# Ledger of designs, part 65: designed miniproteins, single chains, continued (5)

Each design is a single chain, and the fold is of that chain. pLDDT is the mean over its residues in the fold that is shown.

## One batch from the design tools (miniprotein)

Design m18395
Fold by ESMFold2-Fast:
Structure m18395 (fold): chain A 70 residues (1-70)
Amino acid sequence: SHVEAAEAAIEAGNLREAILHVYKLLSDGKYEEALKLAQRVLEAARARNAPQEVIDSAEYIIKEAEEKLK
Protein backbone atom coordinates (compact mmCIF):
# COMPACT_ATOMS: atom_id res chain seq x y z
CA SER A 1 0.00 0.00 0.00
CA HIS A 2 1.09 3.62 -0.47
CA VAL A 3 0.85 4.17 3.31
CA GLU A 4 3.27 1.30 4.04
CA ALA A 5 5.56 2.39 1.17
CA ALA A 6 5.63 6.00 2.42
CA GLU A 7 6.35 4.90 6.02
CA ALA A 8 9.19 2.62 4.86
CA ALA A 9 10.65 5.42 2.69
CA ILE A 10 10.52 7.91 5.60
CA GLU A 11 12.28 5.43 7.93
CA ALA A 12 14.96 4.80 5.27
CA GLY A 13 15.49 8.57 4.74
CA ASN A 14 14.24 8.32 1.12
CA LEU A 15 12.11 11.47 1.41
CA ARG A 16 11.61 11.99 -2.34
CA GLU A 17 10.23 8.45 -2.63
CA ALA A 18 8.03 9.11 0.42
CA ILE A 19 6.64 12.27 -1.27
CA LEU A 20 5.64 10.25 -4.38
CA HIS A 21 3.64 7.76 -2.27
CA VAL A 22 2.04 10.52 -0.16
CA TYR A 23 1.07 12.41 -3.35
CA LYS A 24 -0.61 9.24 -4.65
CA LEU A 25 -2.59 9.00 -1.40
CA LEU A 26 -3.72 12.62 -1.88
CA SER A 27 -4.71 11.86 -5.51
CA ASP A 28 -6.66 8.78 -4.31
CA GLY A 29 -8.67 10.88 -1.82
CA LYS A 30 -6.90 9.47 1.26
CA TYR A 31 -6.65 12.96 2.78
CA GLU A 32 -6.20 12.03 6.48
CA GLU A 33 -3.39 9.55 5.65
CA ALA A 34 -1.76 11.98 3.19
CA LEU A 35 -1.84 14.78 5.80
CA LYS A 36 -0.27 12.68 8.59
CA LEU A 37 2.46 11.26 6.34
CA ALA A 38 3.23 14.64 4.70
CA GLN A 39 3.65 16.16 8.19
CA ARG A 40 6.11 13.34 9.03
CA VAL A 41 8.02 13.96 5.77
CA LEU A 42 8.18 17.72 6.51
CA GLU A 43 9.51 17.07 10.04
CA ALA A 44 12.15 14.63 8.72
CA ALA A 45 13.11 16.98 5.84
CA ARG A 46 13.66 19.93 8.19
CA ALA A 47 15.63 17.79 10.68
CA ARG A 48 17.88 16.47 7.86
CA ASN A 49 18.15 19.82 6.01
CA ALA A 50 16.67 18.18 2.89
CA PRO A 51 16.42 20.03 -0.47
CA GLN A 52 13.86 22.86 -0.60
CA GLU A 53 11.95 20.89 -3.29
CA VAL A 54 11.13 18.17 -0.71
CA ILE A 55 10.01 20.73 1.89
CA ASP A 56 7.86 22.57 -0.71
CA SER A 57 6.26 19.29 -1.87
CA ALA A 58 5.40 18.24 1.70
CA GLU A 59 3.95 21.70 2.48
CA TYR A 60 1.86 21.60 -0.72
CA ILE A 61 0.38 18.19 0.20
CA ILE A 62 -0.39 19.37 3.76
CA LYS A 63 -2.21 22.46 2.44
CA GLU A 64 -4.23 20.49 -0.14
CA ALA A 65 -5.19 17.77 2.37
CA GLU A 66 -6.23 20.34 5.00
CA GLU A 67 -8.43 22.14 2.43
CA LYS A 68 -10.15 18.83 1.51
CA LEU A 69 -10.76 17.97 5.19
CA LYS A 70 -12.69 21.22 5.90
Scores: mean pLDDT 87

Design m18396
Fold by ESMFold2-Fast:
Structure m18396 (fold): chain A 81 residues (1-81)
Amino acid sequence: MKKEELREKARELVEKGASLDDIIDLMFEAYKEGLSKEEIYEVFDEIAKERTGKKPAKLSKEQRIKVLDSIFKTYEEEKKK
């Protein structure tokens, strides 16, 4: 998956009011496809910024970072087994 593709998919999910689980699945898919944690954080931070001030965000920046960290820890634990 390319960084630009992740950006488009993430925007579509947020715009249609997708659940946290849908967003988590997308981030995990991107990580599996070879995107770095930094690239994934950058995309989701950018989208979170774009949504700020339009309506109350479902996830704060801090919550998004926690979600990504949780996903990546799960992925790393699976790899270490």
Scores: mean pLDDT 67

Design m18397
Fold by ESMFold2-Fast:
Structure m18397 (fold): chain A 60 residues (1-60)
Amino acid sequence: EVDELADLLLNDPAAFLARLEQRTGSQARLVEENGELHFEVAPELAAELKRVGDAIQDRL
């Protein structure tokens, strides 16, 4: 549900990401590049993140 996902995004980003990983069957990975750590996401997960973000913004 969009409202629940919006609340997770603001208050518990890790749980938000876990929900999207479950929905897409894809996982985010922690990658080190040039001494910095960042998350790398599969294209399917990235597309779902955009879709959910757009849906949340549409409700606001």
Scores: mean pLDDT 69

Design m18398
Fold by ESMFold2-Fast:
Structure m18398 (fold): chain A 65 residues (1-65)
Amino acid sequence: REEVQRHAIKLATAILNGDKETAFKLLSEWEEQAPEEVKRAKEAIEAGDEVGALQAIAELTRRVL
């Protein structure tokens, strides 16, 4: 479970830094476990909606945790 939390922290950090490439790479690793949540997070990132992206990550983390 610590691995999931560490992964979520890296993902949130990438989003806050505007590093879309790293954020998309990290999200893709969870796509098999939470495809709908990953899709929402990617859509928020593409739209530049940082708050929406962070909310989607929180739901994603809850889903895979």
Scores: mean pLDDT 77

Design m18399
Fold by ESMFold2-Fast:
Structure m18399 (fold): chain A 67 residues (1-67)
Amino acid sequence: MVYTKEQVTRALVRLVIDGLITPEQAEAVGRLLATQPDEITDEELREILLEAGLTEEQADRILELLK
């Protein structure tokens, strides 16, 4: 599956509100997203989330929510 930066950004805002990630984690993901193409695959997004300091469980939950 492929996601736009806009879709990922909206999901990050929702996850911060729901308490699943911190604002600092969302900011770190946003910085990494800024360096990526407009369309991001599941594997690319997973690597970005892990690089931003999210756990594997947090990354898997985010990917499931985006489906």
Scores: mean pLDDT 79

Design m18400
Fold by ESMFold2-Fast:
Structure m18400 (fold): chain A 91 residues (1-91)
Amino acid sequence: MVEEAIERAKKVAEEFRKAGLTVLADSLEQAVEYASKLPDKEEAVRVLERAIELGEKAIQAYKEGNQFEADVYEALLLIEVAVTKLAAERA
């Protein structure tokens, strides 16, 4: 459900922000904003689940000391947000 996915993403973003991971928090909050504007709610849920997954993988890589892998997952999240913004603006 899109509302449930939005609430989950917002909670994860808040956890990232409390941990000082500002870029990941901002990216997930932007994913929520743009996904919420998508006409296809199933697509919105998929986008939010993907954004959460990428953010969680970035955090796991940071915890393991793998900065390169963390940077890759953060970059993929930023790309997901950019693509979602473009889709939302065309709707």
Scores: mean pLDDT 83

Design m18401
Fold by ESMFold2-Fast:
Structure m18401 (fold): chain A 95 residues (1-95)
Amino acid sequence: NRDAVNAVETARFMIDQAEETLKQIEEQLKQVENLPQEERDRKTSLLNRAIDGAVRAAQDALDRARKLGADEAELKELEERIEEVRKRAEELKNL
C-alpha cells in the first residue's frame, strides 16, 4: 500500500521536525531567562504554543498513517517516538 508507506514516511518526517523544533525551543528558552519578567512571560507563552503545534502536527501525521492502513509495527515505533516527544515537550514547559 503506497499511500500507507508514504504516510509513514511523512509521519517520520513530522516527528523529526518536532524533535528539531523542541531542540531549538530549548535554546530559545535559555535566552528568555535573561529577559524582564513581562517579556519573558510573553515569549515563553509563544514558545509553549510552538511546542503544542509541533506535537499536534506529529500526532496528526501518525493518525493519517493509521487510517491508511500502515503496518502495526511501524505505527508502534512512531507512537513510541511521539510519546518521547511529548515527554520532552512537558520537560521544556516546566523549565
Scores: mean pLDDT 86

Design m18402
Fold by ESMFold2-Fast:
Structure m18402 (fold): chain A 85 residues (1-85)
Amino acid sequence: GSKEEELKKKIEELEKKIKELEKKIEELKKKRKELLEELKKETDKEKILKLIGEILRIIGEILDLEKEIEKLKKEIEKLKEELKK
């Protein structure tokens, strides 16, 4: 029925959103790697502290995105169970 097709479309939308968030995490990981390499070469204490702060912000953003992905995965599981009924 139309309800089953709506649930399938919702699952596909959530799966696409997860892929977008995964791509964002990969971009943030690349930026974190670049900042870590800058940190290794930096001798100015003020710049070191600024780089550490930026790295910590990126780590926090990655953790938040990973948490969002886990919530979306749980929603997909619930929708898949609804399709089995």
Scores: mean pLDDT 88

Design m18403
Fold by ESMFold2-Fast:
Structure m18403 (fold): chain A 56 residues (1-56)
Amino acid sequence: MVDKEALIEAIRKDLERLGFTDEEEELIKEIEELLKKGDYEGALEKYGELIERRSN
């Protein structure tokens, strides 16, 4: 996807629907706070950390 707005919205919706651990829940809260203040780059970076935890 080349549309960052659509990507961010997709991430936000997935986070709202996912089952997650207590540790992932804290990271998700950080992502939500970054999205709320419009720090989309920070939100994407934190989402990358969430994916990395699941794949490693």
Scores: mean pLDDT 68

Design m18404
Fold by ESMFold2-Fast:
Structure m18404 (fold): chain A 76 residues (1-76)
Amino acid sequence: SEASQAARDEQIARGRAVIQELANDVDLGKVLSEEFIKEFIDALTRAIQGLLSTQEEKEAERAFGEEALNKLIAAK
């Protein structure tokens, strides 16, 4: 739906903003890898769209997103 598409685009934009903030952080040595952040954004995007075909895949995406968020909080 259009609402799901808008939500996905907004989550991607928020993820990119987080990457920019981390890149400009004085503690760059503690910043998460760019690839890890991309995986986090992709996981959130897929979960929001609800395009996953199985319940296990949805749960795995959610768990990955929570882990990534916890790492970002710890890195700050």
Scores: mean pLDDT 59

Design m18405
Fold by ESMFold2-Fast:
Structure m18405 (fold): chain A 70 residues (1-70)
Amino acid sequence: SKEELLAGLSEIGRAIRAGDRERALALLDQMKARFPEYAAALDAVAAAVRAGDDERATQLLQEIAHSVLS
């Protein structure tokens, strides 16, 4: 559901802010499996997380959340 996707994005954002990149990547993998229609967007977040670009990762999460709410 949209509510589950938004909750997952919020949890990923918390992991990024905590510096827990392993948890963020694990959550992104779970979200891609559950919401394959967002796989490309979630992969972009994962790439930013792996690069250590927390600002870009957060921006991309906000873009996904905005798209879901539209």
Scores: mean pLDDT 86

Design m18406
Fold by ESMFold2-Fast:
Structure m18406 (fold): chain A 81 residues (1-81)
Amino acid sequence: MKEFIEKMKESIEKNKDRIQELLKKAWEVAEKGKDRPDYEEIVREVVAAILSAVAYSIEGKPDEAFKLLEERIKELEERLK
């Protein structure tokens, strides 16, 4: 069990700069929708995408995490135009 936690910490540490960049972009997209009546749904979608990306990154699939979050951010950006 401790070995599992250690691997998770290492994965997060390795990807921390990438995670920070993706989080920043995700929240910037959410902020663009703040005046919309569906803002709460947009925030929930952003949070769900971030959590999914973190889960994939922890599982050792950072490329999948990156693609998932970028695709979701693009979908939200198009909806907010």
Scores: mean pLDDT 70

Design m18407
Fold by ESMFold2-Fast:
Structure m18407 (fold): chain A 55 residues (1-55)
Amino acid sequence: MAGEKAKEEAEKLGLPKELVDKAGRRAEILTKQGVDPEEAVKLAVDWALSLQKQS
């Protein structure tokens, strides 16, 4: 599932649990909207990284 893959990738990048969970949720929303699973994972992880930089 795209959400599980996004969580795995976010964890590998050292993101905190809150952002890991947000990345997983975002990837699932994107796939429900018809985004390709691989692209959804990439977009969700990039989005979570941008949130970390703002915090």
Scores: mean pLDDT 80

Design m18408
Fold by ESMFold2-Fast:
Structure m18408 (fold): chain A 85 residues (1-85)
Amino acid sequence: GKEKKEKLIKKCEELIKECEELIKEAEEAGDEELLALAKRLLEEAKKLLEEVKNASDDLEELDKLELELEELEGLLDILRDFRSI
């Protein structure tokens, strides 16, 4: 369980960094809608990081958190796609 928890922490930290970069890009572009969405995603990513850090090494709990992380990663990809158009 510990290895999975450590991997999830690293992925959450990466997601937070990517959200912060998207926020900067949205601010530079003057895209107020994208900025608002990126800030919300950052808040959810930070919340998930704290949940992962406080989680047990139980694989079932870590699997639930992994699913939540995958959902947030999918939302980031959608927001990036809108910016690329």
Scores: mean pLDDT 83

Design m18409
Fold by ESMFold2-Fast:
Structure m18409 (fold): chain A 61 residues (1-61)
Amino acid sequence: SPAQAAVDADAADWKARNRRLMTNLAEREGLSEEERQALIDRVDAGIDKWRASQLADVAAA
């Protein structure tokens, strides 16, 4: 559905922005690649939970 596609697009854009922000932070703070990936994964997990909640709302509507 268009609503599902919009949620998926928003989640993808949010993940892309998160990766960019965490990469910049890791570079600035001298973090390892492993530490950078852990930061990305933590925020991405939150985005995935938000996406699941939004898709459930779309399905219920």
Scores: mean pLDDT 85

Design m18410
Fold by ESMFold2-Fast:
Structure m18410 (fold): chain A 69 residues (1-69)
Amino acid sequence: APSEEELEAEITLSLARMKASVAKLSGDPEVMRETAEELRKLAETQEGEVKKEILELADELLKEAEKLE
């Protein structure tokens, strides 16, 4: 079974993915930037691959927000 820390990391990553998807669906660059900032703060509580994936989601949101302006 995964450790409690591994389960928390997986839940955090799933939450990050959901937040990013909702922000993208909004089509609002302000919402995308705010969500990217939230994801960056969330990434500071994580390590390794989970941190990297959350930071990549934040970077993708910022790039998409720039394309809408």
Scores: mean pLDDT 82

Design m18411
Fold by ESMFold2-Fast:
Structure m18411 (fold): chain A 67 residues (1-67)
Amino acid sequence: AMTVGELEALLTEKFGLVPGVFGVDPDIPVSELTPEARKVLRLYQNAHDLPADGVADEAFVAALRAK
């Protein structure tokens, strides 16, 4: 499963996300993001015309890579 660290690396590459912005352990799976971390993810999703659901699923990762 994708970790928060892998998601942060991808967001940094595509959007210039600051590492550690989610405030959670980078080794946890993205399914375990806190409500606060999901709010941050929704801001990036909305800013880049992706569905702002706060979920980093396979479809989101594929869409993010395509940007």
Scores: mean pLDDT 74

Design m18412
Fold by ESMFold2-Fast:
Structure m18412 (fold): chain A 80 residues (1-80)
Amino acid sequence: MSDKEREEEIRELARKVLESNGITGEELEEKVKKIVEAVKKNELSYGDLLIAVGRIGVPGLDTPENIEKARKKILKVADG
C-alpha cells in the first residue's frame, strides 16, 4: 500500500471514531489532522484506530473494554 493510501485509510478511520462521538464540521477536520500527525509521530498506531472501530479482528483485542480504551486514547490525542 502506498503512503498516500495508508494516510487516506487513517483519515477515514479517524473520522468514524470522531463522528461516532458527535464531532462534526471544522472541529472534525482539525482533529482528524491531529490524529494523522500522531500516527506519523508513532504516538498512535494504525492498530489503535482498527481497535477503536472494532475491526482489528484479533482475539482478545476486539473486546468492548479494549475498544473503549482505544477510543479514549484517540480522543485524548485529538484534544491535545
Scores: mean pLDDT 76

Design m18413
Fold by ESMFold2-Fast:
Parts: C-alpha cells; sequence; structure tokens
Structure m18413 (fold): chain A 66 residues (1-66)
C-alpha cells in the first residue's frame, strides 16, 4: 500500500514515520493539485523546494501523486 511504501522509505532514511509521513502526504496532495493546474514536474519541484520540502520528500511525493 501507499502507507507501507511511505513508512518503509522513511525508516530507510532514519526519519520518524508519523511526522514525516504527514509531510509526504501533504506534499503529495500539493503535487496532485499543481498537476491539475497544468504545472509540470520541474515547476512542482521548484515550488515544493521553496516551501521547505527536502529533495527526497519531493521525489517521493511526485512518485505517489497520480
Amino acid sequence: SVDELVDRALRERGLEPGEERLRIEVAEGLARIMRALGYNDEEIREMLRRDGYSEEEIELALRLAR
């Protein structure tokens, strides 16, 4: 499941799953909204980076956004 994938990825990076999972879920939601508005992945990465997300959080969020 998506939840299992996120938790596993976070643990592999030494992050606290509960807090970091919420950050990833928010970033995923933002990525989905931005894609719906016509932004491409490069533009979404730039916006999420400016919003304080890490590169690992951004790439995972984009991978989960459908």
Scores: mean pLDDT 77

Design m18414
Fold by ESMFold2-Fast:
Structure m18414 (fold): chain A 63 residues (1-63)
Amino acid sequence: EVDKLVEEARRYALQGQADHAIELAKKALEIDPNNPEAYRALALAYFRKGQGEKAGEYVKKAN
């Protein structure tokens, strides 16, 4: 279920496991390409990796 994938992605991002969070969030987007929470999880994960520009792009997609 998409909600479970997004919840797990957010948890991993908050724990600093950015690469795992990115994998789960991308899997959620394969099921629901416009899921705002999945894009927010990607934004958080990329921000944690120091990729602020890419994080900002995903924040915009979360609209």
Scores: mean pLDDT 82

Design m18415
Fold by ESMFold2-Fast:
Structure m18415 (fold): chain A 65 residues (1-65)
Amino acid sequence: KPLTLEQIKDSIAAALLSKGYTREEAEKLANEIFEKSKGDVEEIARLVAEKTGLDPEAILKALTG
């Protein structure tokens, strides 16, 4: 089943938290990434990779799987 927008946003925040961001910083960055991407999952994956150092392909697979 495709993820809801809320689930995608939560997944972004969780990835940021795993890299040492605080809950407040993770939520702020997740919102910023979502706004900059305009809901484009490929762009979300790229921006999350930039902030976390994770592989954008791995993030994209997690968001689309």
Scores: mean pLDDT 77

Design m18416
Fold by ESMFold2-Fast:
Structure m18416 (fold): chain A 80 residues (1-80)
Amino acid sequence: SHMQKLKEKLEELLKKLREALEKKDVDAANQAAAQIGQALGDPQLAVKIANIAQDAIDKGDPEAGYEKIRELVEKHLEEL
């Protein structure tokens, strides 16, 4: 189904984002954020995710950043 394929793609991208946050890789985090925004058709969400990722890396709290980003993605999926 379309929704199942979208969820599978988002789980792959969220995994890449989590790895980028844990490695403090800003470029990889920004790339994952852009791809999540593209998958959901929301460029503004991509910017919001990138900002949260940067803040999480700067503060050294990858888990809090990942949780916040996951909540945003899940909320966006519920609104589709």
Scores: mean pLDDT 87

Design m18417
Fold by ESMFold2-Fast:
Structure m18417 (fold): chain A 79 residues (1-79)
Amino acid sequence: KEEAETALRAALLLVKVQVDPGDEKTQKEAEELLKKLSPEKAKEVQRIADEEVNLMSPLSKEERLKLLEEAERAYEQLL
């Protein structure tokens, strides 16, 4: 249960870092969450995040950031 929540949070933050690479706080937070996962799970989470970024490539940076903010808010409401 806890690993699944950590994996979901890490995936969201990794996508956000790729959309806004200047956000050092989010990058460090994503790295710390990845350290809490097994190496196999961390690799899977990174792969999922990379695929999501590729699917968002037709969208503007502003549109991608808005979608990530909405996804993050939805995640926080599930806690």
Scores: mean pLDDT 73

Design m18418
Fold by ESMFold2-Fast:
Formats: sequence, C-alpha cells, structure tokens
Structure m18418 (fold): chain A 68 residues (1-68)
Amino acid sequence: SMEVEELAREFVEAVENKDDKRALALLREISTTLDEAERRAFRDTALSLAPPELHEQIEAMFDAWYRP
C-alpha cells in the first residue's frame, strides 16, 4: 500500500531527526487506522528503510506500543 509506505517513510524520518513527538503520533495513528496485516507491513517497511543503527530503537518503540 502506498499509504503504508508513506507512513513508514515519515516515521523513519521522524526517528532519524530525533522527533519523538512526531514518531509517537505516527505510531498512535497507525494503531487506530491500520489493521494487523497493515501494521506488520508498516513495521517491515520501516525496518527496511531505516539504517541498521536505528533498528534496535525502532523495534523497542514497536514493542512498547503493540506488546505489553
């Protein structure tokens, strides 16, 4: 989905810019607008776009938001 790819690009850009407020706002938006399959596609796309040094941070953010 083009929408999922665009949201993933914006999320990675926010994380790269250390814009935690924007990154968390995007996670909140996807949690309310995307289904489970779309959220998996978002996570996979974000990790594919992000530089390796941000992977641990991005995975920790997803775990904090989607897993208790």
Scores: mean pLDDT 80

Design m18419
Fold by ESMFold2-Fast:
Structure m18419 (fold): chain A 95 residues (1-95)
Amino acid sequence: SEALAHLERAVGLLVEVARRLAEEGTPEALAHVEAALGHVVAAKAALEAGDLEAAREHLRKALEELERALAAAPPSLQEGIREARREVEEALRAV
């Protein structure tokens, strides 16, 4: 699935961004990245179960959390969050 491939990439990007935010000591941005990761994982599970509407809802919530993360993140980590956001947007378009 094209959507699942984008979500696998989003998970990898978000895990790396979360690790770096934890190292930088940015708890607000980290909380939003962790919330986005939770929604991406839930969307992947929904897609694998064939629940397209639940998948779309979780992807929309992931995008909202990534927007909040981007606003709170240090400039050095904003590009990683933007890359993850692009993968989630592509997954949502493919669902």
Scores: mean pLDDT 91

Design m18420
Fold by ESMFold2-Fast:
Formats: structure tokens, C-alpha cells, sequence
Structure m18420 (fold): chain A 70 residues (1-70)
């Protein structure tokens, strides 16, 4: 799990996300992986965090990576 979350961090950095956005997105995706029943809600939250930061590429990366893991 942590290895796959580190891959997410690398992809988010490559997409130009700020470190603050990366940590918030990774935390929400971790929660999605730990609670599949609420996964869609956490992934949506991660995308909204990235969008609110003005980083739409990071929002797409979060959705794609979470879909690959779920």
C-alpha cells in the first residue's frame, strides 16, 4: 500500500502539483483504499482538493491512480 501511495506522490509531482496538494490527495486516496465502501467519496474529495488548488492535472492523476488500485 505505501509503495503504491509513493507512486501516486511521484505522479502528482510530475503533474506539477504542490507538496500541500500531494499530501492532501495521498491522505484521501489512502482512506479510499482502507475503506472501499466510502472509496468513491474519498476519491471525489481528492479530485476536488486538487481542483480547488488550481491543479486539474493532479485531479485527473488522483482519479486514474485510485481507479487502478480499486
Amino acid sequence: MEEKLEELRERLREAGASEETIERVVELVRKALEDPEKAASYVTGAALVAMAAGEPEAALVAIEHADELL
Scores: mean pLDDT 80

Design m18421
Fold by ESMFold2-Fast:
Structure m18421 (fold): chain A 80 residues (1-80)
Amino acid sequence: SAAAFAEQLAVMKRVSEEMKKALEAAKAGDHEAALEHGKKAIELVKESGSEAARRDLEEAIEELSKIDEEVAKKLRELLE
């Protein structure tokens, strides 16, 4: 349905926004803020059940690992 498709896109957008904030925090050396934004993205993925959002999140965590491997590892553990 159009409503379900719009909801999926809204979740993907929110996940992308949270992971962008996580990446910026990690680049600034704010490991705690990076982890908190990553956790919000994981909660959005788990609550929505969106496979597309999960895939986007996994790719974003991989990019995050190039900047902050410890935060990325913690997020991967939480996503399981």
Scores: mean pLDDT 85

Design m18422
Fold by ESMFold2-Fast:
Structure m18422 (fold): chain A 60 residues (1-60)
Amino acid sequence: ALALIKAEIEAIIASQGLLAIDAATLAALAAKYSVSLATVKKIALEVLTDEAKAIHAAAL
């Protein structure tokens, strides 16, 4: 379940960009997978942190 949420957040970022990760999107994922909004926010923060590190590395 958590791995599926992570994959879906990664897919949204890849297709729609970082701005698509808004409160409504996170709430919809929490409802879809029957998990807390806090859990989805934690996963989203992890994915965004990994993406930020990748962007920083590419800019060097």
Scores: mean pLDDT 76

Design m18423
Fold by ESMFold2-Fast:
Structure m18423 (fold): chain A 57 residues (1-57)
Amino acid sequence: PRYTVQDSVVGRILSRETGLRIGETITPAEFGERSGLSRAAAERSLRRMEAAGGVAR
């Protein structure tokens, strides 16, 4: 699955912490590499951010 960083409070925090741009797409594997997380932890994090409006599929 691909997630798009949203122009929201949570999306801007994600952008600041990871260096991703608003409107950029990322996979759980790529997010894990950038964040030092396992793929499973990265997917859970992205799912939580999706629920909070930070990313969208």
Scores: mean pLDDT 81

Design m18424
Fold by ESMFold2-Fast:
Structure m18424 (fold): chain A 69 residues (1-69)
Amino acid sequence: MEKEELLDKLLELYEELSRKVAEELGIDEEEFEKEFERYKEITRKTVKLPLEELEKLLEELEKKKEELE
């Protein structure tokens, strides 16, 4: 998997988890979406983590998602 594809998967999963938390906290959905789009843009431009570290993060987030289901 390319590093960019792995990063996109990480951001998608993190968005899903963060959205669920935001919903539980009563944060407005539109506000959350705007904040998260900005976060994704910044993260894509600034993240310098090697592929191996991104893979570990994806595995951790997958576990978190499973726990929240």
Scores: mean pLDDT 74

Design m18425
Fold by ESMFold2-Fast:
Structure m18425 (fold): chain A 66 residues (1-66)
Amino acid sequence: GAEEELKKKIAEYAAELLKKYFEAAFPDAEIKVEIVDDETIKVTVKKGDETKEYTIKISDLPTFKP
């Protein structure tokens, strides 16, 4: 329904913002952003042989109040 479509758009928008944010914060790193579900985004930051993974809840982002 319309609510499910809205949740998907919010997750996609959050993923795009996080990708831009991490790319700006870590310009020499490879950034991978993956939507795990409608509330959870996974960001992988790879610098050479170092890999860091961040799991971010959309509800924890102050700019994304539903």
Scores: mean pLDDT 76

Design m18426
Fold by ESMFold2-Fast:
Structure m18426 (fold): chain A 65 residues (1-65)
Amino acid sequence: MLSPEELEKLKRALTLFEERYREHVRKTGRHPSEEERIEMARRSAEEEGLSPELTEKFLELVLGN
């Protein structure tokens, strides 16, 4: 079970990832590659200060759907 603080960090990281994804499509006219999505997800997690363990769960979440 995630703590309220961890849940808030995940929500903010997801919002940043979605913003980066939309900006990429807007600027390039194409969907990001898997490698680009991984980079966007890692950057979003780092910016919100996710632990390494929580970062890996976040990557699974955004890449697994």
Scores: mean pLDDT 81

Design m18427
Fold by ESMFold2-Fast:
Structure m18427 (fold): chain A 61 residues (1-61)
Amino acid sequence: SVAERVAALRAEARARLSPERYAQFELFVDAVLADPSLSDAEKVARIEAALRALIAEEAAA
């Protein structure tokens, strides 16, 4: 389910991101999940892309 996939992405974010970037990720997740124009698949894809971007920023810092 979308909820299970989002929970898994949140768990990965908690493990891999600093508290600062984790806070950014959670704000993005809340915004995406609240958007009624996005399908479930689009929501998951956007959250996955955001996590990958934040992990790359964490690795570069």
Scores: mean pLDDT 86

Design m18428
Fold by ESMFold2-Fast:
Structure m18428 (fold): chain A 76 residues (1-76)
Amino acid sequence: SSALKQELEEQAAEEREKAERLREALDTGPEAAAKVVGELSGVDAATVAPTAMSAARSYLLIAEQEYRKLTELAER
C-alpha cells in the first residue's frame, strides 16, 4: 500500500540520517562520536566516551544495514 511505502521510506531516511551523523562523528573524533552515540542511546556523552568510537562503528553498521533493508522493501 502507499501508506506502507511512505512509512518504509521515512524509516529509511531516518536510518540514512543516523548513518551520516555517525560517519561525520567518526571522521571528527571520539568526542563527536560520544555525543552522537549518547544522543542515539539516551545516555550522557561522558558515560559513552570510553567506548565511543567502537559504539559509533557498531551503530553505523546497524544503520547502514537497516537503510539497505528498508529501501529494498520500499521499492517493492
Scores: mean pLDDT 84

Design m18429
Fold by ESMFold2-Fast:
Structure m18429 (fold): chain A 81 residues (1-81)
Amino acid sequence: NPEEMRAQWEENRELGRRTLEGLIENHRRTGLAPGPDDLRFIAANSPTEEEVRAVLERLGATPEQIAEGVALWRRFKELMS
């Protein structure tokens, strides 16, 4: 049921958003740039390309890291057929 799948996806998105907010706050306090695992996590759990860019920017990612995260998001979306 596409409607049930969409509701479940939105619920999972809210849980992911809280996790991402915690990650942003931790990186903001520590001053550490996002690592490869952070890029993969953000790419896998972001519903849109714009959200990937916004989260990585808030984490202090470089333009190159933002481009890499977006490329990973596009690949994950493609693999989901």
Scores: mean pLDDT 73

Design m18430
Fold by ESMFold2-Fast:
Structure m18430 (fold): chain A 64 residues (1-64)
Amino acid sequence: EEVKKLVEEAYKKILEAMRSGNVDEANKILKELEKKLQELGVSKTEARKIVFDIRYKALKEVAK
């Protein structure tokens, strides 16, 4: 499904940005993901939750 593919691609890019210490780029990717999710029909509340979960998961992964 399109939403799942979009989230997976964004997660990989966010991980790379965070590992390189580029927090500004990671934040831009998260903002773009939120907008794209809404364009695909995901509600604002659900899109924000997905973005928050992805950010949190990426931070935990980088901390290992």
Scores: mean pLDDT 81

Design m18431
Fold by ESMFold2-Fast:
Structure m18431 (fold): chain A 103 residues (1-103)
Amino acid sequence: SAAEARLEAVEAGLTPEEKALLDKTYQEMIERYKKLMEEKPVAEAVDEFTRWAIEKLEEARKIPDPRKREAVLLGITRAVRDLMPEVAEAQVAEGLADPRVLA
């Protein structure tokens, strides 16, 4: 996609240190999401992850170095994008895909 091509182009311009920070942030996001999904029902896991992700975005916004801030924001953005298909699949598996059948 155009968004994926843009992320790849920005990542190509990162230093090894900035890329390591992006990768570390990405893995932290993925690991927390997987742990929440193992420990909680999908709805509670998604709510808690979303709240934590917002906190992480606010922390990233406070990073004084613009390049390091960009690397962290890219790590969060990539993780959220990659987790969206899994969220949809998990909701379908738990019968939560159509809100109308839960009303």
Scores: mean pLDDT 72

Design m18432
Fold by ESMFold2-Fast:
Structure m18432 (fold): chain A 75 residues (1-75)
Amino acid sequence: LLEKGIEALNRGDYEKALKYFEEVVKKYPKNSLAWLGIGIAYYKLGDKEKAEQYFKKALEINPNNVDAKKLLEKI
C-alpha cells in the first residue's frame, strides 16, 4: 500500500495516491511517511491548507522527518 501510494504520486494520480496512503495510516497511524504522502497529494491537488495540516501531522509523529519540515517551509 505505501509503495502503491508512492507509485500513484509519481505518475500524477493524486486521488489514487490519497486512497492508498489513507489505507496505510488506517492500519499504521504512526507511519509518518504515509502522512507526508497525503500532504504531498493535497499540495499537488492545490489544497495547500490541507497539505500544511498533514505535513504538521507527519512532523508530530516523527519530528526528524526532514522532508515534511522542508515542505512546510515552502507553504
Scores: mean pLDDT 83

